Designed miniproteins, single chains, continued (3). Designs and how they scored, part 68

Each design is a single chain, and the fold is of that chain. pLDDT is the mean over its residues in the fold that is shown.

## One batch from the design tools (miniprotein)

Design m10344
Fold by ESMFold2-Fast:
Structure m10344 (fold): chain A 75 residues (1-75)
Amino acid sequence: SALEKAKELIGGTMLFLQAAGEISEEDYSKVSITLSTSEEARKILDEYAQKLLDGGDLVKVAKELVKDILELSKK
């Protein structure tokens, strides 16, 4: 589906941002683990994937997702 492809694009963009030094390895790892283990994190990913489909900027969407998931992981 378009939503699944949007999620894959966000995931690939997060990996690229980590490789480019814009996200630390520690933060990338924490986000990846939280997305794999938390239903709440997956709902946030679905919301950001929908924002991307609605014409949002891919890099901005990926960065905002990382911030929100890191904040969620502290709760």
Scores: mean pLDDT 86

Design m10345
Fold by ESMFold2-Fast:
Structure m10345 (fold): chain A 96 residues (1-96)
Amino acid sequence: AGEKVKQEVGKLIADAIKNNATRLVITIEVDGKRYKIVFERNKDGTLKISLYDENGNQLYSSVFPFDDAVLPDEINKLLMDDRAKLVGAKTEKPPA
């Protein structure tokens, strides 16, 4: 079940927030295909969430209020796939 990948992604988001990261890039693999989920914190406090395929094509992008930060259905479906695997994660810190 893809619940484990969704839980791991949730932990990565929580850690990024705790460390005041401005950007988090998560790479996942589903059925041999790689996807990138990009979380970007805007200066106004909103969160931009984007999904890209392995060729860099944007599959999804939207902006959310930070207090309503539930993962969008398009991303949630991908993370809950039984074949989903977490490949890696990278955070950006705010400029000094």
Scores: mean pLDDT 75

Design m10346
Fold by ESMFold2-Fast:
Formats: C-alpha cells, sequence, structure tokens
Structure m10346 (fold): chain A 101 residues (1-101)
C-alpha cells in the first residue's frame, strides 16, 4: 500500500468519526469564516487534493490536515464545543499518523 493510499484511509476514518468536519463550515452559520481563515480546508477538500495529485506525499497530507485543525482552533472560542471537537480530532489524527503513516 502506498503512503497516499494510507493517507486516504486516515482521511476516511477521520470523516467517519467527525462527519461534521467533512465539509467547509456553512457561511450562513459562520459568515466571517473567510475573514478569519485564509486557507479553508475540509476533509473533502483534502481528498479532492489527493485525487487531483496536488497532495503527493504523507508529509503534504499531514500539513494540510494540520492547516484544517489550526483553522478551527483560530476561528472558534476556546470554550466552544467546536474548539474542543477540533482538539479531539487532532488527538485522533496524531494516533492514526503514528499507526498508519
Amino acid sequence: MSEIERAIEVADELKELFPWMSKLPSLEVYPDWNKVVKNPVSIDTILDAIKSGKIRSAEEFIDMVNTMIQNYLNYFPKDSPEYHAALEFKKHFETLVEKKL
């Protein structure tokens, strides 16, 4: 199995555990998202980047996922459920990277 095939497996597992992070946040609910977040990333945009060949290595995949995590941590208040969910996502991602990448 290639490192890209393992990256897809990691992304799919994260999407199952955190389905609300599979798409970019709704601009109807979060109208200032694009003001705070300069590089919007979701699990689906990462999977599209792998499919298009924009992500070619496990390192590039890890960098893109870390960008997504940081976007959530920058946007949401530290006492919000969404901020805490982003920290749980980070913990699961780090565990999957150790096991599969």
Scores: mean pLDDT 84

Design m10347
Fold by ESMFold2-Fast:
Structure m10347 (fold): chain A 91 residues (1-91)
Amino acid sequence: TDGLVARLEPSVLEAAVGEPATVTVRTSTDNPVRVDVYVDGKLVATGTGRREVDIPITVTTSGTYTVSAVVTDLVTGQTSGAAEATLIVRS
């Protein structure tokens, strides 16, 4: 019951350039949440849901990127710490 926790799954994602990769964000709350997804610190997607939220992200340049997600509980207003995964984008 203490603090909101978020996890990103899988911990490593692979995609082709311009192809969507789906991150699953899991939360410690049963409340509805908002999820903000960042690639190398830039906001790229947002979603809403409960417990598990699937969010597609698309990157148009090849490389290795850090994906992070922050979850906001829409009932309590609490925010999680950032959860992280690695995205590998292949040409």
Scores: mean pLDDT 85

Design m10348
Fold by ESMFold2-Fast:
Structure m10348 (fold): chain A 59 residues (1-59)
Amino acid sequence: SHMEELKRRKESAENLRKIGDEQAETLLKYGEKNPEFLDEYKKAAEKIREEMDRILKEV
């Protein structure tokens, strides 16, 4: 049914957001432990969040 499809899409989107957030947080933690590369880890985390937001807006 249409309602079941919408529920599935919402659950998939929530899971994608959770995974993206967890990956971004992991990169930021690595940046804190490796201050020489902090900017590189921050940029990587930012790119993951931006790509996640782009995908979620199109789904």
Scores: mean pLDDT 81

Design m10349
Fold by ESMFold2-Fast:
Structure m10349 (fold): chain A 77 residues (1-77)
Amino acid sequence: MEEIEKIIKKLEDEGKTFLAEMVRAIVDAVKRLPSKEAKIKSLEAFEKNAEKYLSPDDVKVFKRVIELIRKEIEEEE
């Protein structure tokens, strides 16, 4: 969580408020899903959707956030 918050702050400092808000929304949405399988599928869907409306540089940051969330999901057991 601290790593994700650091990324959000960096995005806000760079004026990328839309991407920062998107990251917050995704973290909250994924946390509310009932199973690991649902959470992972949701992350994959968000990652694929990001490629349609984010720049390549923003996609790289977004994929890093997705990887951090996935690691947290795997550590839930």
Scores: mean pLDDT 76

Design m10350
Fold by ESMFold2-Fast:
Structure m10350 (fold): chain A 86 residues (1-86)
Amino acid sequence: DLEVILTHIEKALEAIEEGDLELAREYLLAAKKGAESLIPKFGELAEKVVEATEKALKAVEEGDLEAARKYAEEAKKLVKEMLEKE
């Protein structure tokens, strides 16, 4: 469900802003898994969400909050585009 993936990304962004990297990682992993399940339906758009969440996860693991926020925002934008296209 796209709405669930969007919620997970928004919660990850909130956790990044609060410096809760473990919580951010959990929400980004959930968003990535959700996006992977949508690849058969949405193709390249879902693959781009997976890529963005993977980059955000790597940034969280490295403690790069600026990069983590940037890639999580990219994933959020892509999910919103998918919601508009159904």
Scores: mean pLDDT 85

Design m10351
Fold by ESMFold2-Fast:
Formats: C-alpha cells, sequence, structure tokens
Structure m10351 (fold): chain A 68 residues (1-68)
C-alpha cells in the first residue's frame, strides 16, 4: 500500500480506540467529536442527532485528508 494508506489506517485505529474508550466512559457522540477535533487538530461539520460512530470516524478522516 501507499504511505498515505498506511497513515490513514493508523489514524483510523486511533479514532476507533478513542471511540471505544469514550463509549466505556459514557461520553456522548458530541463529546467524542470534540475530543477528536482537539486530538487531530480538525474542525468537523455540525453533527446530526443520529450521527453514528462510523459516520463520525469518516468525518474525521475526511478532514485529516484535507490537511495532507
Amino acid sequence: GSMMEEILEKIKEEIERILTRGHIEGLSMEQMARILEEKFGVKLPPLSADTTPRELMEMVLEEIKKKL
């Protein structure tokens, strides 16, 4: 794979760890989004009330891609 694919896979694994930890700690999707914004230095579009963990992960990945 390309270096970019390897970087994105590692970022995805880190996002999944944060989401798993946040779920265990009882954090809301909104709170997890704020943690991801701070950790990765990204700004996310407004979340809908029905945003899933998978959708949040994809949103973070898209914002990270824009910075690469």
Scores: mean pLDDT 81

Design m10352
Fold by ESMFold2-Fast:
Structure m10352 (fold): chain A 92 residues (1-92)
Amino acid sequence: SVEAVKEAIEKAIERLKNNKYLTPEQVEELISKLREILQETDPEKALDAVIELAKNEKNLTARIAILQGMLEAEGLSEEDKKRIENTLKELI
């Protein structure tokens, strides 16, 4: 559901805010992009947009924080979780 994907994105935002190795500027830029994705009403489009954001992120710490944060959400389908896990494995 869109609410489950939004919850996963909120978890990614929390993990970015609490990351001590990212600069405030990096955190602000990524949170801004994730908040734009939160306005998407289609859950598949929202998930695609976050995965694309992570794939295009050059900072490994930021990529890990986004994807691991999303995996902390309980409402995601097993298919969506597997897609995020596979993305994380490819980007490490």
Scores: mean pLDDT 83

Design m10353
Fold by ESMFold2-Fast:
Structure m10353 (fold): chain A 61 residues (1-61)
Amino acid sequence: GALRAEVARTIGILVAKELGLSLEDQIAVGDRVGELARENPDMTREELIEEARKVAEELKA
């Protein structure tokens, strides 16, 4: 649902912020994780956090 996608987006933003990404990249990670949660309703919170880390690491590289 919309709330689950918003929570996932927030998780992505917070993970990217913790890893020291720019505000623009924090938003990009959040948007990607929110979309993943919307497209994959069976993904767990732990899986969403791991995907957030992967996306953030790709943007840092």
Scores: mean pLDDT 83

Design m10354
Fold by ESMFold2-Fast:
Formats: sequence, C-alpha cells, structure tokens
Structure m10354 (fold): chain A 98 residues (1-98)
Amino acid sequence: MSEEEKKKKAEELKQKGIEYYAKGDYKKAAEYFEKAAKLVPGTELGAESLLMAGIAYGRDGDLKKAAEYFKKAAEENPSSKIAKISEILAKKYEEELA
C-alpha cells in the first residue's frame, strides 16, 4: 500500500471514529482512531488520531487509557501542535488520577 493510500484509509477510519463518537459509542470510536493511527505512524494525522482515541476513552470514563493515549499522541509527532495539546491533556488526566 502506498503512503497516499495509507493516508486516505487512515482519514476514512478517523471519520468512522468521529461517527461512532457522535453516536456516543466511545469504545468503537477509540478502536477506529487507533486503527487510523497504526496506518500512519510518525505523522501528524497519526498523532491527531491518537489524541482523538484519548478523548474517546476519557468520555467512556477510562481516564487511565485517556492519559496513556494522550502521551502516545504527544510522542507520535513531537514537533506538531497536536503534540503540545496532547501533553497538556496527558498532564491534566494524570493529575485527576492522583
């Protein structure tokens, strides 16, 4: 699969995640966001998808997974603006777990 095909599939999976999130199915939303991130590792789209998975886990009440995924998002593409917001959210959720 080409990098362009991977990006297109990742965007399609991200959109499915958004649809499940809108329906309140946060666990399925997180699964689709994780699938999107795995197709495009090291990219801003991958980092964004991991951030969205963290948000979905947080809404599902899994604060530990939310914090873990925000950390993964921050590390996935550290130079992106997604990394900065993910670091802030990871710290916030870790403080709520303490």
Scores: mean pLDDT 85

Design m10355
Fold by ESMFold2-Fast:
Structure m10355 (fold): chain A 90 residues (1-90)
Amino acid sequence: SLADRAEELADRLLAGEISAAEAARAFGIGSLVQPDGTLTKEGAVTLLQFLGLSEEEARAIVEEHASSELLTGRQLADILRAAAEKLKAR
């Protein structure tokens, strides 16, 4: 499922096995990655919408975990885990 894939990518991000850019490409949205390999908050909102969340749900999760405009791999992992939990609760 998309939730299981989101959890797998979150675990791999936390383990340092993949970058935020590689996680975005795994969902087919490498175009949302900045040239320096970072992911923005808006990129993360778009990613969560591709996973099946509404814009409102996606933005709430991203804003809860993001401290700046650019996301760290850890912040992206936390966001993906939260998204997976929300998808599983449906």
Scores: mean pLDDT 74

Design m10356
Fold by ESMFold2-Fast:
Structure m10356 (fold): chain A 88 residues (1-88)
Amino acid sequence: EAEVLRLVAEAVEAAREGDFERARELAEEAARLAVEAYNAAAATPLSEAEAAEATERATRRLIEAVERLAKDPEAAEEAVRALREEAE
């Protein structure tokens, strides 16, 4: 979980710098790790197909959130701080 929050914070920072390619890669990795963590802890794990679909949806949602947040420098800075604190 800490790794997921750290990757999301890095994605927001990359988007703020205008590096949307790196932001997307970081968001995709965060989504993948989050789905893996869910599946490892769940009483009924997702199938491979369900996990792939969940990862795609999570990646899309994270990219949208990161891009929206990057348009507001103050909100982005606050979010990065909160995410890094939660990851600690």
Scores: mean pLDDT 77

Design m10357
Fold by ESMFold2-Fast:
Structure m10357 (fold): chain A 74 residues (1-74)
Amino acid sequence: MTLEEAKRGVRTALAAGVPEHLAVRAIGTQLIKEGKYEIAVELATELLKKSTDPETIRVLQELIDKAKKLLEEK
């Protein structure tokens, strides 16, 4: 999955009425499963600049922390 595909996935879920924090968690989990840790950090960092929902912000921060930890373990 590319960064643009991940961003599109989040937008598609939001358009379908999925809560933002669940859309982010679903796409973030998929990126982690695929070993796309750098893309997970980039996606979450970009979304944090635009997100105003506290629950979504928490999920994005958790995704960044997890992905960075996995990158350091390599």
Scores: mean pLDDT 82

Design m10358
Fold by ESMFold2-Fast:
Structure m10358 (fold): chain A 89 residues (1-89)
Amino acid sequence: REIKETEVYRAVKALEKEGVPLEKITTRMIAERLGVSVRTLSEFFRRRLGVSPRELIEEAIRRGKSLVDVMLEREVEKGIELIKEAVGM
């Protein structure tokens, strides 16, 4: 069913608050928290952020940032890309 972006952020934040290390967070764990399939969550990430959940987790680990911060940065980057395309930059 439809996933709201705020639900995804809450699920990720809940896992981090519970003390789950970032490297142990999986797409399945997030999907289970949301009550959705791994496929539905992966489609949400591709649609909203242009990346798979696995790629986003790997980026967060590599950059030493929280998963929520990387998700927010990706959404901002997508918004900037749309603006740049609209103005021909």
Scores: mean pLDDT 74

Design m10359
Fold by ESMFold2-Fast:
Order: C-alpha cells, then structure tokens, then sequence
Structure m10359 (fold): chain A 85 residues (1-85)
C-alpha cells in the first residue's frame, strides 16, 4: 500500500475508534491523533517520507496504547507494522 493509502486507513480507523471509545480522556486523545494525521495528510507532499512514516508509526502505536478495545489495539498495531515496511 502507498503511504497515502495507509494514512487514509489510519484516519478511518481513528474515526471508528473515537466512535467506539467510552472513556472521555481516551476519546479526547484519539481526536488529537485524528487531527494530527489529517494535518499530515494535507501536507504530505511537503514532508520527507521517512519523517512522515516515523511520526505515523508513533501515532498508530499511541492510539493502540490509548484504545481500550483489544480489536482496535491489534488493528492499530498491524497498521504500525505496515508503516515500518
């Protein structure tokens, strides 16, 4: 998958995670991550791919840690692994 495709998948997964999350603090953190990925996607052509990938990996791992749902944790971890390839 292209980096842009992985970013779109991450945005969709973050939106799903926010909707499913019941803890207000976790939900707020996931919203910050969503905004961050949306900003990075908007400026993707202006950011070196290696730097963009590193930030996205950190955000995916952070989202996995914050999410209470085991299914969502695994999906974020899988996305982080795809970003490393």
Amino acid sequence: SSLLELMERMIELLREAIERETDPDAKATLRVYLRGVELLRRHADEIPEEALRRVLIGLAEGAADVSEDPELKERFRELAEELRR
Scores: mean pLDDT 88

Design m10360
Fold by ESMFold2-Fast:
Structure m10360 (fold): chain A 73 residues (1-73)
Amino acid sequence: AAAANLARVEELVPAAKARLEAALAAAPPFSPETLAEARERARAALAAAEPDLATASPEQLEQYAVLRAWLEL
């Protein structure tokens, strides 16, 4: 279950990253401080969500992929 859900997240990350990059390109530039804070929040949220990955819903897996995308910027 956890391995299958991790594989699904890996499938979702490229699309989530592309959407995040497009949104950031269209927005006024984030300050370096705001961007760093967003990445730290994403990191904390990923760590908190990791134990629940085995039972995560498809929507939760999409959210996990978005958090992973923030860390890959």
Scores: mean pLDDT 77

Design m10361
Fold by ESMFold2-Fast:
Parts: structure tokens; C-alpha cells; sequence
Structure m10361 (fold): chain A 70 residues (1-70)
């Protein structure tokens, strides 16, 4: 539907902006998107998967940075 296409475009735009703002901003932005996608379970599941990937990336980045600083 047109509403679904618009929501998917907003998700793409937000993910792009979140990547520019860093991992903490990404988590907050994804939570706002999850609220917007309340009526669409498939999109909610996608947002949750993206959030998990960002969390894993953030942990790997922190571990690598700590190893380099030690």
C-alpha cells in the first residue's frame, strides 16, 4: 500500500541518518520508528532485527577500541 511504501521510505531515511549520528542515536531513532509501526508487525520485526545488529556492531566497536587503547 502507499502508506506502507511511505513508512518503508521513512525507515530507510532514519537508518541513514542514524548511521551518521552514531550507535546511541540509532537505538533511540529505531525506538521511535517502532512506535510509528505499531500497526505493521512485519515492519516492527524488521526494526527489531536492525536494532539487534546495531547493538552487536556497537559491542564489537567498543571491544576493538578498548583493545587498541590498552
Amino acid sequence: SEKEQQLLQEIQDLVFEAMKQGPEASKKALQKLLEKAQQNKEIQDLILQIAKLFEELAKKYEAAKKAAAA
Scores: mean pLDDT 72

Design m10362
Fold by ESMFold2-Fast:
Structure m10362 (fold): chain A 108 residues (1-108)
Amino acid sequence: MREELDKIIERGVRLLKERGADTSGEGRAGLEKLLLDLFFGNTPTLEDYVKELKAVKSGETLPAMEGAIRLSRGEPISEEQREASLPVAETLYEMGLITEEQLETLLP
């Protein structure tokens, strides 16, 4: 389990980097915590968590991850990506992955 989790996190970080997200220094730490929060904090059950892991293993990009990538690059995000990013918006801001202005665009 733990070794598989580490490999999945590394894969997620690589996918984020390939799409232009900042994976250096504090940005990398923020992305790793975002992935952990997505898998452990934002998934209400073990079954949902396993479903998320399977999606990452198959090379699928989750909407929340694509939202985080676009926000970190200052790009406009889709309504679906915005909705998926709402549960993690505060965490993204606290980690410096998005600006205060970007956070405000996700909130009502």
Scores: mean pLDDT 55

Design m10363
Fold by ESMFold2-Fast:
Structure m10363 (fold): chain A 94 residues (1-94)
Amino acid sequence: SFVDEVLRLLLEARHAAARGDLATAAALLQQIIDMFRELAPDDEEVQRLVAELEALVAELQASTDPARREALMDRIGELVGRIVRRIVERLEAE
């Protein structure tokens, strides 16, 4: 399932970020972004949310504070959930 794969990648990214492995966390989050772009290439709202997600990933990579990384991962998780819901609703409408 697309949803199951995104959730697995998100969990792996969260664990990498918690360890301070920001390169691995960013790479896993980039895989999620690439999946969103493939599934919804012409959806302007998804494109805007993906741009917001990319900005949060950049902030995560620049972060030296574990508490800030946890807060950023929570925001990333919420945004990923919003994008997933939109894509699923679109696929169900087709």
Scores: mean pLDDT 87

Design m10364
Fold by ESMFold2-Fast:
Structure m10364 (fold): chain A 85 residues (1-85)
Amino acid sequence: YKLVVTSTEENGVVTTEAELLDDKGNVVYKDSVSFDSNKISAEQASEMVMERLAKDHGLKIVSKEVEVSEKDGVKTVTTTATLEK
C-alpha cells in the first residue's frame, strides 16, 4: 500500500488531501480536510492525517518521504508513505 498526503497552506488555510493506493495503483480511499493554519501547520496536518488513515485501515507505516515546496506564497507539503498490513 502507498499513502500520498498533500497539505497546501494558503491564505490562512491548510487543505490536506489524502489518497491510499493498493500495490497495483488502485485508489482504495481518498479524502480532503481543511484546517486553520494558525492552529496547525501543513507538516502537522499531513502527519496527523497519515497516522489516522494508517490506523483506520489497520496498516503500519514502514517508510515515508516528505517533500516541501513553496511557490507564489503557497506552501505544499507532500508526504509519500509505504504501508503494510
Scores: mean pLDDT 83

Design m10365
Fold by ESMFold2-Fast:
Structure m10365 (fold): chain A 88 residues (1-88)
Amino acid sequence: IKTSIINEIDKLQALINNSTADSSLKTQILNLCNKLKNAILNNSSVSTIKKLLLSIKNLACTISDAALRNSLLNLLKSIQTLIDALNA
């Protein structure tokens, strides 16, 4: 499950890095994704992991490109489902 979560986060980072979104917004999302990966790998609390995921989701919702925003939100939904499965 952890490997699957990291893989989905890597897909999200690749998608945002290859996008035409604002560079500041891209940097913020990439930094939060790195924090989320570290939180998963270091067995941080469920609360910490969920807060990081919510922060990424909030930034993704500010993206003006609807297709990119929807793709990011779908990946975040997949990541949330895997995190919920990990903590079940």
Scores: mean pLDDT 80

Design m10366
Fold by ESMFold2-Fast:
Structure m10366 (fold): chain A 78 residues (1-78)
Amino acid sequence: EVALSAEEKRELRRRRLEAELAAFAERLAADEAVRAEAIRELEGSDDPLAAELLALLRAGDYEALAALLLEALLRRAE
């Protein structure tokens, strides 16, 4: 067992999520079917975050969308 500080655990989680979300943003840019599915999922959500994500997705700002998702996922992991 490796005893990591809360800061070190957050950094490792952030790095993994950044890599996953960068790959997701690349798929959103490359694949219209992936974008259509993401839009449908967000339209079905009553979460205020979903409205912001949907606006970024419709604007084609996949990098900003990935950044917002990263922040939200890190908050939920805490």
Scores: mean pLDDT 77

Design m10367
Fold by ESMFold2-Fast:
Structure m10367 (fold): chain A 55 residues (1-55)
Amino acid sequence: SSLPPRKPTPVQREIAEKLREIGDGIDEGLKKGQEYLKQGGSREESMELIRKGLK
């Protein structure tokens, strides 16, 4: 029988959820950096905002 793609294991699901949380933090930092650049901000300050989003 043609089954759908293999379902991830419980461990793989937990890892994926944790990676998603980390990715969300990175995404927020990138958004803030990009917004600053869009407002004519400096590249250095934009990069610092991205770093702050990760921390």
Scores: mean pLDDT 67

Design m10368
Fold by ESMFold2-Fast:
Structure m10368 (fold): chain A 86 residues (1-86)
Amino acid sequence: MAAERAREAARRFGRLLAEHRGVPESELAAATEELAAEVAALAERHPELAEAIELGARAYEARARGDEARAEELRREAARLVEEAE
């Protein structure tokens, strides 16, 4: 579960970046898949990474929709999980 969750979270984050910047998703697809594979491997040892990436993606979505308060809240939670994983 953790590895697949991390991979999907990484893909979702890459897609959000492409959409927000107006960059064609296909141009970032290879880099996003490579990152997703690396993140999935790490998530096997650190399930918290998958959750942190999901929160990061949600924070980016909130910011893109103009909800700065929500974005900051989600960013702090993601950072906390990453720090706790170390």
Scores: mean pLDDT 66

Design m10369
Fold by ESMFold2-Fast:
Structure m10369 (fold): chain A 80 residues (1-80)
Amino acid sequence: SEENEQILKDIDYLIEQINNETNEENLKELLELLEDAAKKLSKEQIQLVIEHLEKRLPTVPKEKQPTIQKAIEILKEVLK
């Protein structure tokens, strides 16, 4: 769907922002924005985002992988 394609594009943009961000407080703010955005999504859309982040994890710089894993954990918590 067009909506799901846009969601995945927004997630790819978030990954790019995380990859380029060196400030720990700004990284935390990006994760908070992700959590707030996820609360507006359906459970199926949250699962789609989790799967996409898990597929993208090996392509992310090693130093940023813990931040992407935190993003996945946040989404799994929202899904409960």
Scores: mean pLDDT 86

Design m10370
Fold by ESMFold2-Fast:
Parts: sequence; structure tokens; C-alpha cells
Structure m10370 (fold): chain A 68 residues (1-68)
Amino acid sequence: MEEKITLTAEVVVPPGGDVAAGAAEAIRQVKEQAKALGATLDEDSVTARAETLADGSVRVTVTAVAVK
């Protein structure tokens, strides 16, 4: 049975920064983690969350499942 691994990456976008670019960078980090582990990323499982912080920064968290 294939092993499922949950991967996560976090990027903080400064105030007035491009949140979509931050999300794309977090997705790239998750793909790189899967590659480093020798796992295949389930691209359909990629989920992005954006949270606005008190200083106006946005924390983008991406979670995905990879199969080994």
C-alpha cells in the first residue's frame, strides 16, 4: 500500500505584497519537499489558506498530500 505523507509550507507576504505570488511560492516549496522525499505530490490535494496578521502581513499556508 502506498504511504501518504502530509506536506505543509508557509510563506509570509509583507503588507501590500502579492498574496497570489506568496501562494505560488508555498506550492513550489511543497512540490520541492515531495521531490526531496521521493514522493509524488497529489496536485488535486493542494489547499491554500491566507490569514491576515495584525501588522497587515498575510500568512499563506499550503497543505498537500504526497504518495510514496
Scores: mean pLDDT 82

Design m10371
Fold by ESMFold2-Fast:
Structure m10371 (fold): chain A 66 residues (1-66)
Amino acid sequence: SSSDIIKDSIDTLNKAGELDTKKAIEVLKKEIEKIKKIKETSDKNSQRLLDIVIKNIEHKIKLLES
């Protein structure tokens, strides 16, 4: 599913970002914008799942900024 693909992408970016936190944050913020765009044309069930993914990415950004 699209949600699973997005989660796998985030996990990969988190590993890459361990040595470059600023770049990881930038890529995660771009991923949020991409998901928001996909959400605009998605059905209600997909929108709910994508909202969860966005929240997970936002939480990860907060951890990286800490």
Scores: mean pLDDT 77

Design m10372
Fold by ESMFold2-Fast:
Structure m10372 (fold): chain A 75 residues (1-75)
Amino acid sequence: DKEELVEEVRKRLEKMGIKVPDETVQAAVDEVLRKGDKPLTDEEIDELAKRLGVPRGTVAAVYAAAREVIIEKKS
């Protein structure tokens, strides 16, 4: 189930022209599953960016895509 979600998010990001490491996608999926429909806070974005070694904007974009896919993937 979770592995399927990661794969769908990865495909979505590729179609959107966004190329990021798999561990960034996995981290974003984990955060969406943990928080449900709640948006990521600025502090959470900053902490994820530091942990993953990627820009804040990249984390925000990947999280938004992951949230959209997880919520709407079966519609």
Scores: mean pLDDT 75

Design m10373
Fold by ESMFold2-Fast:
Order: C-alpha cells, then sequence, then structure tokens
Structure m10373 (fold): chain A 79 residues (1-79)
C-alpha cells in the first residue's frame, strides 16, 4: 500500500503540472508545445499503469486507478 500511495501522489502531481502546461501552451497559441505535452501525459499514464501492474495490481484495476487519477488532475487544473 505505501509504495502504491507514493506512486499515486507523484503521478498525480506530474499529471497536474503537465496538464497545466499544456493548457497554458494552448491558450498562448503554441499548439506544437501543447501536443508534445499531451503526448507526455499519455506516456506518463501508460507508465503508471505498467508500474501498478508490476506491483501486483490487475491491469483492469490499474486502468481504473489511472482514469481516476487523470480525472483528479483535470479537476485540480480546472479549479
Amino acid sequence: MQKIQQLKEQTLQQLTELITQSSQAARAGDMDRARALMQQIQQLKDQFIQQLVSMGIPESKAQQIAAELMERADARVDA
């Protein structure tokens, strides 16, 4: 549990930062930067799922956790 909690917190922070930067780039009209940041967000999400699976979490549960984490990150940026 402890390592999973730390991984969730680290990933949530990184996702929040990347989503914030992507939103700022899009608002500034820098669509190339916004797209690059969106790719990094997707890669981070995929890595997070793989890390959870390697820690013994079933893939279906890892995907659910990642989806919830993404929703929480989006909510933080929109607040």
Scores: mean pLDDT 82

Design m10374
Fold by ESMFold2-Fast:
Structure m10374 (fold): chain A 64 residues (1-64)
Amino acid sequence: GEEARKSAAAGAEAGKAGDAAGAATGNYQMVLLEPENEDARLGAEAGRAGDAAKAAEYNQKAAE
């Protein structure tokens, strides 16, 4: 839904800025709204691992 896309988009921007924790938060919100979204789950994992760039990439895919 729209809220899930907004959360993923915010997480993507955070990850692009190097904020892995912000990217993980966006992915986590997306997973709560759409738990079977594979891109959101992969982005949350990358963000928790501190890979801000990969978390941003998956957040952007989840937002589409």
Scores: mean pLDDT 70

Design m10375
Fold by ESMFold2-Fast:
Structure m10375 (fold): chain A 57 residues (1-57)
Amino acid sequence: GMLKGSEEQRKALEEQMEKLKKSENASQKEIAKLIGRVLREIGLMAQEELEERRKAA
């Protein structure tokens, strides 16, 4: 099995973002949206990097 730590960290961040989204504080809502976009982009980059490594190796 692969390392489970990264997945647990991702889930913890997602839970924190949901709490921040429900906050009445506008700044916290904006931060939650930014974190969500960054996490999504990191996921896409990881997928692309795996495909490149497969083709280059």
Scores: mean pLDDT 68

Design m10376
Fold by ESMFold2-Fast:
Structure m10376 (fold): chain A 93 residues (1-93)
Amino acid sequence: VEEEVKEVEEAKEKFLSSKDLLEKVESLNVLRVSLFDKSPEVRKKAAEAIGELAKVDPELAKLAIPFLEKALKDKSEEVRKAAKKALEEIKKN
C-alpha cells in the first residue's frame, strides 16, 4: 500500500501545481480510482486529497461527486468520514 499512498500524494501535488486542465483531470482520475483501492488507508487518503483539491478548484472536484457518494457506503468508517468531509467542501464552494 506504500506505493498506492505515494500515487495519491503525487496525484494531489500534480493537480495543485498544474495549469493544464488535462493534467488536472488525469490527476483527479487517479484519486477517483484510489477511492476504491483494496486498502482502506489508500481510500481514506484519496477522499482527503479530493477534499483538499475542492478548496482550490471546486468545479473540477465536482467530477468526483458520484464517486465520493459511493464512498459514503464504504466498509471503513474512516473512509466514509473522509468522503463526507470532501463532499461538504465541494458543497461550500
Scores: mean pLDDT 83

Design m10377
Fold by ESMFold2-Fast:
Structure m10377 (fold): chain A 87 residues (1-87)
Amino acid sequence: SEKDIVLEFLDEVIELLRDPNLTLEEVYKRAKALFEKVKPKLTDRQKEMLEQFIEFMEKLLNDPSLTEEEKREIAIQAVEKLKELVS
């Protein structure tokens, strides 16, 4: 189902965010690539939700007031909240 596709995407993003060998910029680029692959299979509501998440990640990445660790933790919390909404 489309719900399973969204949950799989979010689980992959959490794995990327928890990888200490990946920078947040690399996580962002990989998340965008994953989104483009799943995008044709998603409903309009799911596309909008994940597009908003990608925009959130971009803003977070460009925030000079936050450390890399703080950005990573905030991103993980955002993904976990999206998983709760989809479940």
Scores: mean pLDDT 87

Design m10378
Fold by ESMFold2-Fast:
Structure m10378 (fold): chain A 63 residues (1-63)
Amino acid sequence: MEEEELIAEARKLGRDAGLSDAQIEQLVKAVRDMLAAGVDPEVIRSGLPAAVQTLAEKERAAA
C-alpha cells in the first residue's frame, strides 16, 4: 500500500515536472530499489522533489 502510493506520487511529480517516460521509470526504479534496501518510505518521499529536479536538469541538459 505505501509502495504503490509512493510510486504513484513519484510518477505524478515526474509528469508535472515534464520528465520523459524514461526518466519517470528511472525515478520509479530508484524508489523501488530504496524500498527493497529497507529505506523508510517517509525518507524517500521527502527526497522526491529534489530527485525530480535533478532528473529534470539532466533531461534539459541532454536535450
Scores: mean pLDDT 77

Design m10379
Fold by ESMFold2-Fast:
Structure m10379 (fold): chain A 70 residues (1-70)
Amino acid sequence: AAAMKREDARAAIREAVEANPELIPEMVEAVRNSEPLDSPGSREVAEMLLEAVAVLDPAAAAEMRAALAA
């Protein structure tokens, strides 16, 4: 159940990014300006978003990864 829910969330995030690639810079900024990713759920969602962005825009994904590491 949990694994299937995570896969469903990952698919939804990927679809949203693929449908709206022009929003990738806004997504990077949202991650940079978000609350601390100290919960497992918040980090997991951020990692799914990073995966989707990395497929379409590796440079934006690098910025998002740097924001997550800070």
Scores: mean pLDDT 71

